# Ledger of designs, part 38: designed miniproteins, single chains, continued (2)

Each design is a single chain, and the fold is of that chain. pLDDT is the mean over its residues in the fold that is shown.

## One batch from the design tools (miniprotein)

Design m5376
Fold by ESMFold2-Fast:
Structure m5376 (fold): chain A 74 residues (1-74)
Amino acid sequence: ADPQEMAERLREAAEALREEAEREKDPEIAALLRRGAELLEEAAEALEAGDFERARELLARAREIAQEIAALRA
């Protein structure tokens, strides 16, 4: 696993979440999608800096946001 390749994938995922947020009609879900994108972008920066512990923490928070979105959509 290459940290730079992982960072690129996280940035792609962040962009996809921002595009989804733009299309989202629920303002609460849209805000969570944008927050998720921010966390993925920060995780990508942490990976590029070699801060794997920071990246892991940020990815865990992004996962919690994804779970909250799933609960709101249920």
Scores: mean pLDDT 88

Design m5377
Fold by ESMFold2-Fast:
Structure m5377 (fold): chain A 96 residues (1-96)
Amino acid sequence: NAKTAAALNATGIALLNAGNYSAAIAAFNAAIALNPANAAAYNNLGIALLLLGSLQDAIAALQKALSIDPSNQNAKFNLAIAYSNLGSTAAADAAL
């Protein structure tokens, strides 16, 4: 449910801050499984994947966050970072 998804998202953020990226990803995926419309969980999943260097997976998560909430400026910014790290300046500029 939405409350349990929000709690799992918060757990993921705490794990991310602790540097436990794999556990954070698992928590964000669990949040998404309970609420597939959780744009914040997709954005946070994208951040965790960026920190792991999983650029293509990060791009997919951030694009999904934007498909749910097109006004999410944080997801746009993170998507631009992911594309820049991948070496795609044109895609980074388009995401911003």
Scores: mean pLDDT 83

Design m5378
Fold by ESMFold2-Fast:
Structure m5378 (fold): chain A 55 residues (1-55)
Amino acid sequence: DELRKKLLEAIGKLLDALGKYIEAELKGDPEAVKKAKEEFEKAKAEFKEVAAELE
């Protein structure tokens, strides 16, 4: 139950970060791209940690 909630939250953050990254690339804003890339990497790390707890 708690692990499922954390997993769904981590997936949501990962998708949101990816969406922001794509949007920033389309706008051609280097600062937004840098920030979105950092958020995406952080979300990816959090997702991996939560996924590891399921094993």
Scores: mean pLDDT 81

Design m5379
Fold by ESMFold2-Fast:
Structure m5379 (fold): chain A 67 residues (1-67)
Amino acid sequence: SREEYEELLEQVLRDESLFDKELAGVDLSGIKPTEEEVQELVDKYGISRKAAERLATYIRAILKLRS
């Protein structure tokens, strides 16, 4: 799961819209990234907390669909 998360992270960082079609109809409001996960992304990539929250939510949604 960690390896899958990291692979998806690289893909989403390249193109955030890449999975929009796959996520169509998915309720993203039910997906809550953890504060630790958000902070880790902020620290690693130097992005805003809001961008990190979107990124983590997107990756978690894709992982849920593929599980």
Scores: mean pLDDT 76

Design m5380
Fold by ESMFold2-Fast:
Structure m5380 (fold): chain A 66 residues (1-66)
Amino acid sequence: STYRVTFNGSVETQIGHVLRLIGDPNVEVERVGENTYLVTFTGSKEEEERIVEELKSDPNVKVEKV
């Protein structure tokens, strides 16, 4: 599935999240704004759910399914 992810916190936190996502071979990341990315999961549903929950656990990260 594809999600729109918006990082409203610090640049340091944004970089940390983005580097983890880019480092995953089953995740495709497209930058669509300064702090907004389209994240597509090509792996398992379990991996998708885990990563989405991790992103949502940060109150400065907005995650919307597209």
Scores: mean pLDDT 84

Design m5381
Fold by ESMFold2-Fast:
Structure m5381 (fold): chain A 57 residues (1-57)
Amino acid sequence: REAARKALLDAIGDVLRAIGDLIEAELRGASEEEIAAKRAELEAAREALRAAERALE
């Protein structure tokens, strides 16, 4: 249970970090390729969050 809670908190942190990175890249006018890469990182983080949530059941 504690390991699952830690994984959930870590996954939430990863999602927040990915959102921040994407916003920063867009604000500084990063290339389409960089923005696409940041979006892919956010999707991966969201999938990890969903997996961590399921581990609590």
Scores: mean pLDDT 82

Design m5382
Fold by ESMFold2-Fast:
Order: C-alpha cells, then sequence, then structure tokens
Structure m5382 (fold): chain A 57 residues (1-57)
C-alpha cells in the first residue's frame, strides 16, 4: 500500500478517537475526574497517531 493509504488509515483512527472523546464527555455515569483521565488517555493516543502521520512525510 502507498503512503496515501497509510495516511488515510491513520486519519480514520484519529477521527474514531475524537468520536470516543465526545462519548466520554456525554457519559453521565462518569465523574469529572474519570472523564479527565479517559480524555487524557485518548489525547495521548491521538498525539501518537499524529506523530505516526508526520513520520510518513
Amino acid sequence: SSKRQQLLKLIGEILRLIGEKLDVERDASLTPAEKAARLAALDAQIAALMAQMKSLD
């Protein structure tokens, strides 16, 4: 597969994780501390995927 296909896959994963952040924000069963922890974990995953995208340049 080309660099383009790898880039599109990474973009898709980032968009999916952004969707998960929205789900966490809307989850009334989570405390503010639990939301903060889950959002921090998702942000770390997004940052790692963005770093992978930059490495494809």
Scores: mean pLDDT 87

Design m5383
Fold by ESMFold2-Fast:
Structure m5383 (fold): chain A 73 residues (1-73)
Amino acid sequence: GLEDLKAFLEKFKGKEISQEVLDSLSPEDRALAEKLSEALKNGDYETAARLFQELARRNPVAAVKVMKSLLDN
């Protein structure tokens, strides 16, 4: 659930979404990914989890790219 995703995202403290991934997204998906990046930087993992769920619901491929970027940084 949301709480499990929140706990998972806390493991990426200090990591960021690569500019290359952000530049590859549509304007709408990029806006969600940028808000997600800001939430992660602020330690707001609840907002980060909700934004990630919204991105995954809208575009699963974009969500995978974002997650891979966080894992690779």
Scores: mean pLDDT 82

Design m5384
Fold by ESMFold2-Fast:
Structure m5384 (fold): chain A 58 residues (1-58)
Amino acid sequence: MEEIEKLEEEAAKAGEEGDVDKTIELLEKLIELAEKKGDEEHAEAAKISLENALEEKK
């Protein structure tokens, strides 16, 4: 897998396991990597996932 896809899979797995804090950290790394690479679609998708994870953190 490409680095972006690998981070997406790891973040999804952490979310499925209920590890909200780890999911947030992985999504933040994914956003940074995607933005650095100019992959706006993956960055936007990761931002949506991050927002959902932050809602669950409460």
Scores: mean pLDDT 77

Design m5385
Fold by ESMFold2-Fast:
Structure m5385 (fold): chain A 90 residues (1-90)
Amino acid sequence: SMIEKKREEAKKKVNETADKLRQEALDYARRHGLTPAQIAALENAVDSAKGIGLKLIDEHPEDPEKAAEEAISNMRKLVDEALERALAEQ
């Protein structure tokens, strides 16, 4: 169905956003000499945000596109907050 196709596209966008945010976090870690513990915390923040985003899409089968937009916005906010904490700890 068109809804199932939109759901798969929505999940793909969440996964692609998680991959991008993980890469940004690792690039930050490399440039700023973050500790292994800080790197692990950033990776955990990305994984947690991805899980929350995928769950949101599953819980809103009526509008997967809107759910994906909300999930991506929330994921970026959560990872940005984790990056700001890592910066403050330097």
Scores: mean pLDDT 84

Design m5386
Fold by ESMFold2-Fast:
Structure m5386 (fold): chain A 64 residues (1-64)
Amino acid sequence: SSLLERAIQRIKGLVDKILTEEDVAKYLGALRKEVIKAAETEFPELQEVAEQLEAMYRKIKEAE
């Protein structure tokens, strides 16, 4: 679907930002929201990845 294609492109952009060492907390926060939404709407198999991203984001926020 076009919604799915847009979500994938947004996720790719956020991953690229993380890889360039920009504000990791900001872009990881956005990435986790996109993956959680994808897992809950179209790809239940992403649930494990969504949980891992949420845990990583919480750790970063607790440390900062």
Scores: mean pLDDT 74

Design m5387
Fold by ESMFold2-Fast:
Structure m5387 (fold): chain A 68 residues (1-68)
Amino acid sequence: GETILRAAKHELDEVLEKYRRGEISKEEAIELIKRSRDNAVATLRALGDEELAEELEAYGEELLKELE
């Protein structure tokens, strides 16, 4: 699960960085973060990694707050 969590966090950070660089719109960044987060959370839950899934959900919510 840790490898999936780390990869997902990196992907979310890359989306936020692309937005900060003006490469994607705010709406696109929000959609990409939510989609990527939800897919990885579902995978972690399927593996029984509930604690890591909750950590990723919290991480994604913090990034979304930075876009508001």
Scores: mean pLDDT 85

Design m5389
Fold by ESMFold2-Fast:
Structure m5389 (fold): chain A 55 residues (1-55)
Amino acid sequence: SELKKLLEEIKKETDPGKQVKLLAEAIEKAKKLKDEKTYNEAGQLFLELYNEFEK
């Protein structure tokens, strides 16, 4: 699925700022499609990246 491919690209992204931006897009798309699984997965990744940003 397109959202799964987007999540894989996010995991490969090394720039945290770009990862956060792509995750925000993935979350918004998952909400629009009512894809609970992708929404939850993207949300977890977003929280993990935010915890790293607090350094």
Scores: mean pLDDT 75

Design m5390
Fold by ESMFold2-Fast:
Structure m5390 (fold): chain A 62 residues (1-62)
Amino acid sequence: AKILAVAVKDFEAKHHWEISIKKGDRLEVLDEVGDDYVVVKNLETGERGLVPRSYLEKVAEG
């Protein structure tokens, strides 16, 4: 099952393994990295990378 999330605030990538996201962007959670970061696909831009977990709200499936 796909885990979907929405960006709750803007994030600007600071490293090449991170992606920038904007508040309201729809994201697919691909993996969780420790307590602070998640690997996501931005469904608006098609980019994949790390974003801080606190910038996301997980959406219930169905």
Scores: mean pLDDT 81

Design m5391
Fold by ESMFold2-Fast:
Structure m5391 (fold): chain A 76 residues (1-76)
Amino acid sequence: SKEELEEFIKKIDEKIKELKEEIRELEKEIKELEKSDSEEAKKKIKELKLEIELKEGMIGLLEGFKAWLEKILKRL
């Protein structure tokens, strides 16, 4: 139904918001690690940057899926 589709879009928005909050926390962790010149800190920064890239990719996919669902909703 139209209502089920609207509820699903809302859940996608909530997931996008969650991922954006997770990225902000990872960016804060990177900033603290950048104060260190240790090899361990450099390795951790690389891992956290890959995690951010993955989450940004997930947001892009979810935003694309949401846009597609909104186009379907407009036709109903």
Scores: mean pLDDT 89

Design m5392
Fold by ESMFold2-Fast:
Structure m5392 (fold): chain A 65 residues (1-65)
Amino acid sequence: SMKEVGDIILAMGEAIEAGISVKIEYKDGEIVLTIKAKTKDEIEKAEELKKRLEERGLKVKIIYE
């Protein structure tokens, strides 16, 4: 759907802007971010990304590997 494409593009843009390496997937109306977080700073950046996407109306889930 157009919403799915738009949500993916939005999430990709925000991740690039934040400078974090994440795998982005869209599933069941939800953006799934998979990251390898080794430090508190990496976790904080991921949580800030999630917050920004949620503030823009997206539903976001983070998976830590």
Scores: mean pLDDT 79

Design m5393
Fold by ESMFold2-Fast:
Structure m5393 (fold): chain A 79 residues (1-79)
Amino acid sequence: SAELAYARGLQYMKQGKYEEAAAEFEAAIALDPTFARAWTNLGKAYAKLGKLEEAKEAYEKALALDPTNEEARKNLEKL
């Protein structure tokens, strides 16, 4: 499920395994492209990997899906 892939991504983020985290968030998005929190956390994983343009695109997708997503907005402003 999208939620299971998302949960695995969060576990990898806690372990500092950002490439594996990004892959799990990408899997969650492939199952549910409207999963705004997966887009936000994909942006965080990309930012940790120094992939700042990809991080920006992920945060912009999260905000397009949920304009009230304060976390995505704050993280986008910090790039």
Scores: mean pLDDT 90

Design m5394
Fold by ESMFold2-Fast:
Structure m5394 (fold): chain A 73 residues (1-73)
Amino acid sequence: MSEILSLLEKAAIAAAKAGVRKAVEYLRLAAKYLSQGDKEGAIKYLEKAAEEAEKAGVKEAAKYAREAKELVK
C-alpha cells in the first residue's frame, strides 16, 4: 500500500509540473478508489493517467502510473 501511494505521488508531481491536468485528475481518482478498496476502479484510472501522461510526453508520470498499476493487480 505505502509503495503504491509513493508511486501515485511521484506520478502526480511529474504530471503537475508538466501541466498535464487530466493525468493529475485521473491519479486523484485512482487514489480515491484505492482508499475504498476498489481495485478495478484504481486500475482503470491509473491506465487513463498513464495514457494522458504518455500523450503529453511526460515519460516519468506514465512510468510511475504503470508501476502503481502493476502493484494494484
Scores: mean pLDDT 84

Design m5395
Fold by ESMFold2-Fast:
Structure m5395 (fold): chain A 87 residues (1-87)
Amino acid sequence: MTLQEVADFLNKVYEELYKTLTPEQKELLDKFRELFAKYIQAVQEGNEEEAQKLKEEMKRIYDELKARVTPEQKAKLDEAYELFEKA
C-alpha cells in the first residue's frame, strides 16, 4: 500500500468517526488531519527531518484527542494509527 493509499483510507475512516465527535474533538481531529497532509507533502519532497517532526506533532495531537473520546472511539483511533505506522 502506498502512503497516498493509506492516507485515502484513513481519511475515509476519519470522516466516519467525525460524524460522532463533539465540536472540540472535531477541532483536534482537524488539526491532526492538517498535520497529516503536511507529513505526506514532506515525505513526497524527501524532507525526512520535517516528516519526523510532523509525525511527532501528529502523535501528540492524536493522544490528546484519544484522551477526550469514548473508549469505542479511542479503539478506532488506535486501529487507524496502527495502520498508518505499518505503511
Scores: mean pLDDT 80

Design m5396
Fold by ESMFold2-Fast:
Structure m5396 (fold): chain A 55 residues (1-55)
Amino acid sequence: SMEDLEARAKAAVIEAMERGVPEEELLALAKQISRALRAGDAERVEELVERLRAL
């Protein structure tokens, strides 16, 4: 569900913050994730979460 995707996205952001990913990169990806969630684009959310986890 989109709620589960939103929860996973939030967890990925917190984990990236804990790893010390630069705030600038975090903010850019968080904005893109937010737009994808609002659009209901589950595939795009998954892609962006994977990109965030790779940082």
Scores: mean pLDDT 85

Design m5397
Fold by ESMFold2-Fast:
Structure m5397 (fold): chain A 88 residues (1-88)
Amino acid sequence: SATLAAYRAGLDAIRAELAAGEPVEEVARRLLALLESMIESETDPAAKARLQALLDELRARVAAGEVTRADLEAALARVEEILKELEA
């Protein structure tokens, strides 16, 4: 799917930005935008619910000013797992 390929490219770009030492707030902003795009395009209710839960969790941590690099690494890993399941 061209859409899934675009999400993979987006995820890889965000991961590279985090690895390059970009500010956690900027990386979080990009990841939130990717999650919102994925949720809008997703037709599988289970995958959509998992993405929404991750979005809500990440938004809450960003709003609290508590987002860490470890939080972003964990969130990226969870998106990777969801994306792999959607690609199968």
Scores: mean pLDDT 85

Design m5398
Fold by ESMFold2-Fast:
Structure m5398 (fold): chain A 54 residues (1-54)
Amino acid sequence: SLRERLARARELLLGTDLSVREIAYEVGFRSTATFSRLFRAEFGVSPRELRASR
């Protein structure tokens, strides 16, 4: 599901040094812009903002 893919992306953002683009592709998104928008809608922060909070 979309939620499962976004949850996996969150784990990868916090647990690895993979780029946001690489994580988007890994969890099945063809567009990093679409990934970032949907991620922010689900978690309230962008992928970059989440990583910066580590």
Scores: mean pLDDT 86

Design m5399
Fold by ESMFold2-Fast:
Structure m5399 (fold): chain A 58 residues (1-58)
Amino acid sequence: MAEELEKEADETKDPRLYVKAAELYFENGDYERALKFAEKAEEITGDKSVVEYLKKKI
């Protein structure tokens, strides 16, 4: 579930898990959390593509 991925991503700071959590929140219609976790992935990777993609879809 997205909540489990959120906890794991926060503990490991793995950008792949943040992106996965963002995808699951987006699929569930929780766009605020989806953007939040995409932004956390951007802070780690420097890649804005996921954040920009989600902003265009919302």
Scores: mean pLDDT 74

Design m5400
Fold by ESMFold2-Fast:
Structure m5400 (fold): chain A 56 residues (1-56)
Amino acid sequence: MEKTRLKVLGEASLGLSEMARSVAKLSEGEGKEKALEVAKKAEEKSRELFEKAEKL
């Protein structure tokens, strides 16, 4: 069951990354840079969560 929870959190982080990239498309300058950074961090967290799930 723990594996399923980690996968759900990974999917949620991936969704956040996709939303942040959409916000970046609608933004300019500093706002765009910040949105892209949030997207990168969400993608990184998603990868860690999926990797942890696979090791269980």
Scores: mean pLDDT 81

Design m5401
Fold by ESMFold2-Fast:
Structure m5401 (fold): chain A 78 residues (1-78)
Amino acid sequence: SDLEEVRRALEEEERRRGLSEAEVERLVAEARARLDALLAANPDATAARAALAALSEEERELLLRSLALGALRRREAE
C-alpha cells in the first residue's frame, strides 16, 4: 500500500541518520508545534485545516515524520 511505502522510506531515512525512537518522537513533536503555530498564524487557511482533519491517524503520523525529516534536510542545506 502507499502508506506502507511511505513508512518504509521514512524508516530507511531515520535509520541512515542514526535517529533513535526517542529522537524521532522529539522531532515529530517539534514538527507538530511548528505546524500548529503556522495554522494559528493563518486563521483563513480553511482548506488546509479541512485536509488535515480528513487524515487518518496513520496518515497524520507519516505526515509529521515527513515534516520532521524535511526540517532536518533544510537545516543541512544552510
Scores: mean pLDDT 82

Design m5402
Fold by ESMFold2-Fast:
Structure m5402 (fold): chain A 81 residues (1-81)
Amino acid sequence: SEFTEEGFEEAVREALVDILIYLTLKKNERDYKAGKIKKPIKPTQEQLDEARRLLLEKYGEEIRAGKLTPEVVENILKEIS
């Protein structure tokens, strides 16, 4: 259930990944509009769902430790889109 300690921790990790993806895309869009980058990252919803799954699967320990970096998130988004 969502109200178990384990279920709550898992939901928090998923929310953190979603927030980091959002912030990374928002920064990328700002950098594009400012002329700092030549092309924005424009993933589809399906690509976003895949990025979320990959981050949770491959970087679960870094997420738990609060060590997931913006560079890691950006690299996954670039590889998927």
Scores: mean pLDDT 79

Design m5403
Fold by ESMFold2-Fast:
Structure m5403 (fold): chain A 75 residues (1-75)
Amino acid sequence: GPNPEKGIEAAEEYEKQGKLLFAAHAYEEAGDSYLSQGKYEEAAEAYRRAGEIYEKLGLHEKAAELFKRADELLK
């Protein structure tokens, strides 16, 4: 998959520009990439960041799924 660190950088740039949906997708994609690499702590952090943005967008169910997924990775 793509470099997840580059995905985080892109997400942070989208947040700075107010492109919240793009930022959320970029964090989620980075989380998936970290997960595929067995980097559970980094994946959980990326999913939490995406969830926080989905909450701001009113996408509460999607945010809850990401927060749950992040929590489960840290068990």
Scores: mean pLDDT 88

Design m5404
Fold by ESMFold2-Fast:
Structure m5404 (fold): chain A 67 residues (1-67)
Amino acid sequence: MLEEVRALMQAAVDAVEAGDWEAMLAYLQQAEALIREAYERGDWETVKEAMKIAAEAQRRILAILAA
């Protein structure tokens, strides 16, 4: 789970660096689905860590777009 979220978030960062907005959004959507799955299981510790990974990746994406 957490490794999959990390991989998807890195793929989203790579996609935005390549100018592929559609791929970035698709990867972000896939990561959100995994976080939702952990939430549905009541795995709050995994949800917290996954949200932290997602927030860091989103900050990187915004920095790339602002450059």
Scores: mean pLDDT 83

Design m5405
Fold by ESMFold2-Fast:
Structure m5405 (fold): chain A 90 residues (1-90)
Amino acid sequence: EEVLEILDVEILKSGPASELIAERLKPGERYTTKELMEIIRESLFEAGEGSELFEPILIIEEDDKSSPDPNVKVLTISAGRSIVKLTVRK
């Protein structure tokens, strides 16, 4: 599975899960895509935004156009009422 190195974590929109996600994803640490999704899901359920009927998670991946490193990506994560931006290296 793809491994992501977290370079930066930014809360774009505060929601019940945003602080839990930001606390659990540490700059300098590496996570698989599965581990990242598990952290987001657990944070949503603990914040009371978990659902058994649908998953309120959307991740948009883009190249970091401000970075000269082509391996640096920006992940915009919409999770419940929260939006978190991760800068990652693949």
Scores: mean pLDDT 80

Design m5406
Fold by ESMFold2-Fast:
Structure m5406 (fold): chain A 58 residues (1-58)
Amino acid sequence: SDLAQQSAQTLLDAAQKIYDRAKKEGDAKTPEEQAKLNAQAEQQVQQYQQAAQQLLSG
């Protein structure tokens, strides 16, 4: 349904913002700290992406 697609897109947009924020915050940090921030962002992004996929498949 259109509603499910819109909701899924909102979650994917939120995931993209998490990545963008982690990259911006990491630019002033050491490579090790940047890797840690990216790993944390990736875990959060995976949760949003899975939720979006469930909305599209159900």
Scores: mean pLDDT 81

Design m5407
Fold by ESMFold2-Fast:
Structure m5407 (fold): chain A 83 residues (1-83)
Amino acid sequence: DQRWLQLGEARVLGLRAGLLVRQGKVSEADAQALMDAHIATFGADRQAAAQAFQQAYQIALESEDAARKYYAKLAQEAAERAA
């Protein structure tokens, strides 16, 4: 499912952006610009992509442990769909 893959990419990018901000490697403004650039590639699913980014980004900002669990879940779901 192409839509599932695209939204999965949005979640992974949001999570990575949040972790980079948390680690002090990227500013919040740079992370937002990265997310906005990727959201701009979506058509009808743009709002869903924005929500997926924001949710993953906030999870990563709140807890590195929660971010690891979320990332592991996304990787597992991707592996199951590839099988």
Scores: mean pLDDT 75

Design m5408
Fold by ESMFold2-Fast:
Parts: C-alpha cells; sequence; structure tokens
Structure m5408 (fold): chain A 69 residues (1-69)
C-alpha cells in the first residue's frame, strides 16, 4: 500500500506542476520521495530518480523566479 501512495503523490505533484502550482507540487514530490525511499525496493529506483529530477526542475524554476525578476 505504501508504494501506491508514493505513486499517487507523484502523479498529483505532476498535475500541480503542470498547473504552475509549484509549492503544492513540491510538497507532493517530497512526500512521494519519502514513501518510495522507505520501501527500499530496487525496482522503485527508477521512480525515485524521476521524482528527484522533477524536484530539481522545480528548484531551478523557483530560483529563476527569484533571480529573473
Amino acid sequence: MDIEEGYKHYEEGLKLYEEGRLEEAEEHFLKALKILKENNDPEDEEKIKEVLEKLIELGVEKLAEVVLK
């Protein structure tokens, strides 16, 4: 059940990210990452990588908003 919750948070985060709701997307991505890491399943490593890549993209967008007025 925990892994399914992780996937649901990732999908919700993607929806929020596409809507430009960056803070809410970040919360969902962080929750997804926590759940996936706690399961410690090698098959989830690719999904963990996807979540991390989205968090990096989100961080870059947030930094760009601060720097590029």
Scores: mean pLDDT 76

Design m5409
Fold by ESMFold2-Fast:
Structure m5409 (fold): chain A 77 residues (1-77)
Amino acid sequence: SEEEKALRERIMKETGASEEQVDLAREIVDLFDEAMKKTAEWLKEEIERGKKDGSFSDTEIKRLENLLKALEDYLKS
């Protein structure tokens, strides 16, 4: 809460945005974070499916695993 208030004040100072604009932008980011969580869960299941049915190449599996790791690392931030 205190950390969040300090961050909001810093963003307002550096960008010139109003408190209301910063709060709305943060709400939009939170909605994208929830969408990314759903995407990460789906992608994990899709990778496992593709490994089992052979529909993905080894190169495609590695690419998707790297994307999943990037999503999971972002969500832990």
Scores: mean pLDDT 82

Design m5410
Fold by ESMFold2-Fast:
Structure m5410 (fold): chain A 100 residues (1-100)
Amino acid sequence: DPQQALQRRDSLAEMYRKVAEYLRQAAEALKRGDVDTARAYIQQAIDAIRELSVDEDDGQRSAEQFRQAAERHLAQPDPAASFEAAAENMETLAELALNG
């Protein structure tokens, strides 16, 4: 059913866009030295991956992988720039989901 493929594609694109939005907010908080606010936005990105994933079990695994990736981003010399790059990547993935 082509309708199911379109629904899955649109849901995936929405998830990537929402994650990108939260990552940009986390980067902005980090630029202000507000790590607690950045961690709150990272948690919202993790929650978006879990809630907006089509498969609940796959969403749980993806959310955990993202949590681990976020800790690696926070450990970078410029974590704000690292999260901005991650947000740009998520925006690219959303575009590819809509066009693939």
Scores: mean pLDDT 83

Design m5411
Fold by ESMFold2-Fast:
Structure m5411 (fold): chain A 68 residues (1-68)
Amino acid sequence: GEGEKLLLEAVKYAMNGGKAVIKLPSGAELTLDGSNPTSIAAGALAAIGEEGKEVEIEIDGKVYKAVL
């Protein structure tokens, strides 16, 4: 779905040296940081665990809202 595409774009952006933020329904934030590859893997896995839930994904200062 759209959430899956946005998560993939966030991962790509972070892998290219950017920072992306995923805000979960709980209010917790996951940072995908290109300077810390472990944060990208951990953040992506945590976001996948929120399948079927609405999340906010920030890429390059722009916020997107979608269901995973």
Scores: mean pLDDT 80

Design m5412
Fold by ESMFold2-Fast:
Structure m5412 (fold): chain A 82 residues (1-82)
Amino acid sequence: VEEGKRLFGEGKYEEAKKAYEEAIKKDPNNAEAWYNLGLVLFLMGEYSEAIEYYEKALKLDPNNEEAKKNLELAKKNAPVKP
């Protein structure tokens, strides 16, 4: 997670994505890693994928207010509606 945060802060979104994916492999219940993976995808413009990962983060940690807010923002930018 810390490595992913560093890469994310440097704008290295593909590397940050991989680092968070590795964190999830080590601990699939790491809500922070799911949330940060969603953030990376959101900033890459992959809103539909970001929604999926934010929902996973909220399933693990339903009190994450940032994930709730960013989930709503991602839904506004993604096709929401069939």
Scores: mean pLDDT 75

Design m5413
Fold by ESMFold2-Fast:
Structure m5413 (fold): chain A 80 residues (1-80)
Amino acid sequence: STEEIAEKLLKKLEELTEEIISKLDDEEAKEELRKLLEEAKKEIREMVERGVEEVKLQAVFLAHSSELLVFYRQHLRKQA
């Protein structure tokens, strides 16, 4: 079901965010990542409520995953 797919995607976003947070020293950056995660979770949940197709959920998941990873890369450059 779409709900089961969304649950798996949300879990993957949470796991990715926790992994990135564990590798950062900056508390402000960690807080920004938590906010990005909550925004991603909100959008995915709203899409499920609207009956959006699986492929669109996967596209939004990939977009948010990319945003988290880009944020991580930018902060690695600032820490160096």
Scores: mean pLDDT 85

Design m5414
Fold by ESMFold2-Fast:
Order: C-alpha cells, then sequence, then structure tokens
Structure m5414 (fold): chain A 61 residues (1-61)
C-alpha cells in the first residue's frame, strides 16, 4: 500500500518529513509504515489503505 507524490528536486526530504509529521499529529502514526525519497518524488508506505491519511498527504504535497 503506497502512494507516490511529486517533490521539487532537492526538497524531497523536507517535504517527506513535513508530511510524515502532519500524519503523526493527525493520529495516523500507526498506519504509516515508512517513507522513501528519490529525485523529484517521495513515496509513502502504509500498513493498510487509509483514505483519510492519503488525502492529507496529497493535500500537503
Amino acid sequence: HKIVLPAEPGKEGALGARIAMALVEAGYADTLAGLSAAPGKITLYFKEPNEEAEKLARELA
């Protein structure tokens, strides 16, 4: 269960950290399995599909 979000080159880590923090603060810490950064994108891994958590992540990207 993963989503891929566009990121500005050189800003992938900062965007990923910001989204992860927002998800934790919103109560989705238990559903977030991990995060990876690659040039121009970040990938968020979820333990299970969570439409609310995915929506929040997409709104912050």
Scores: mean pLDDT 81

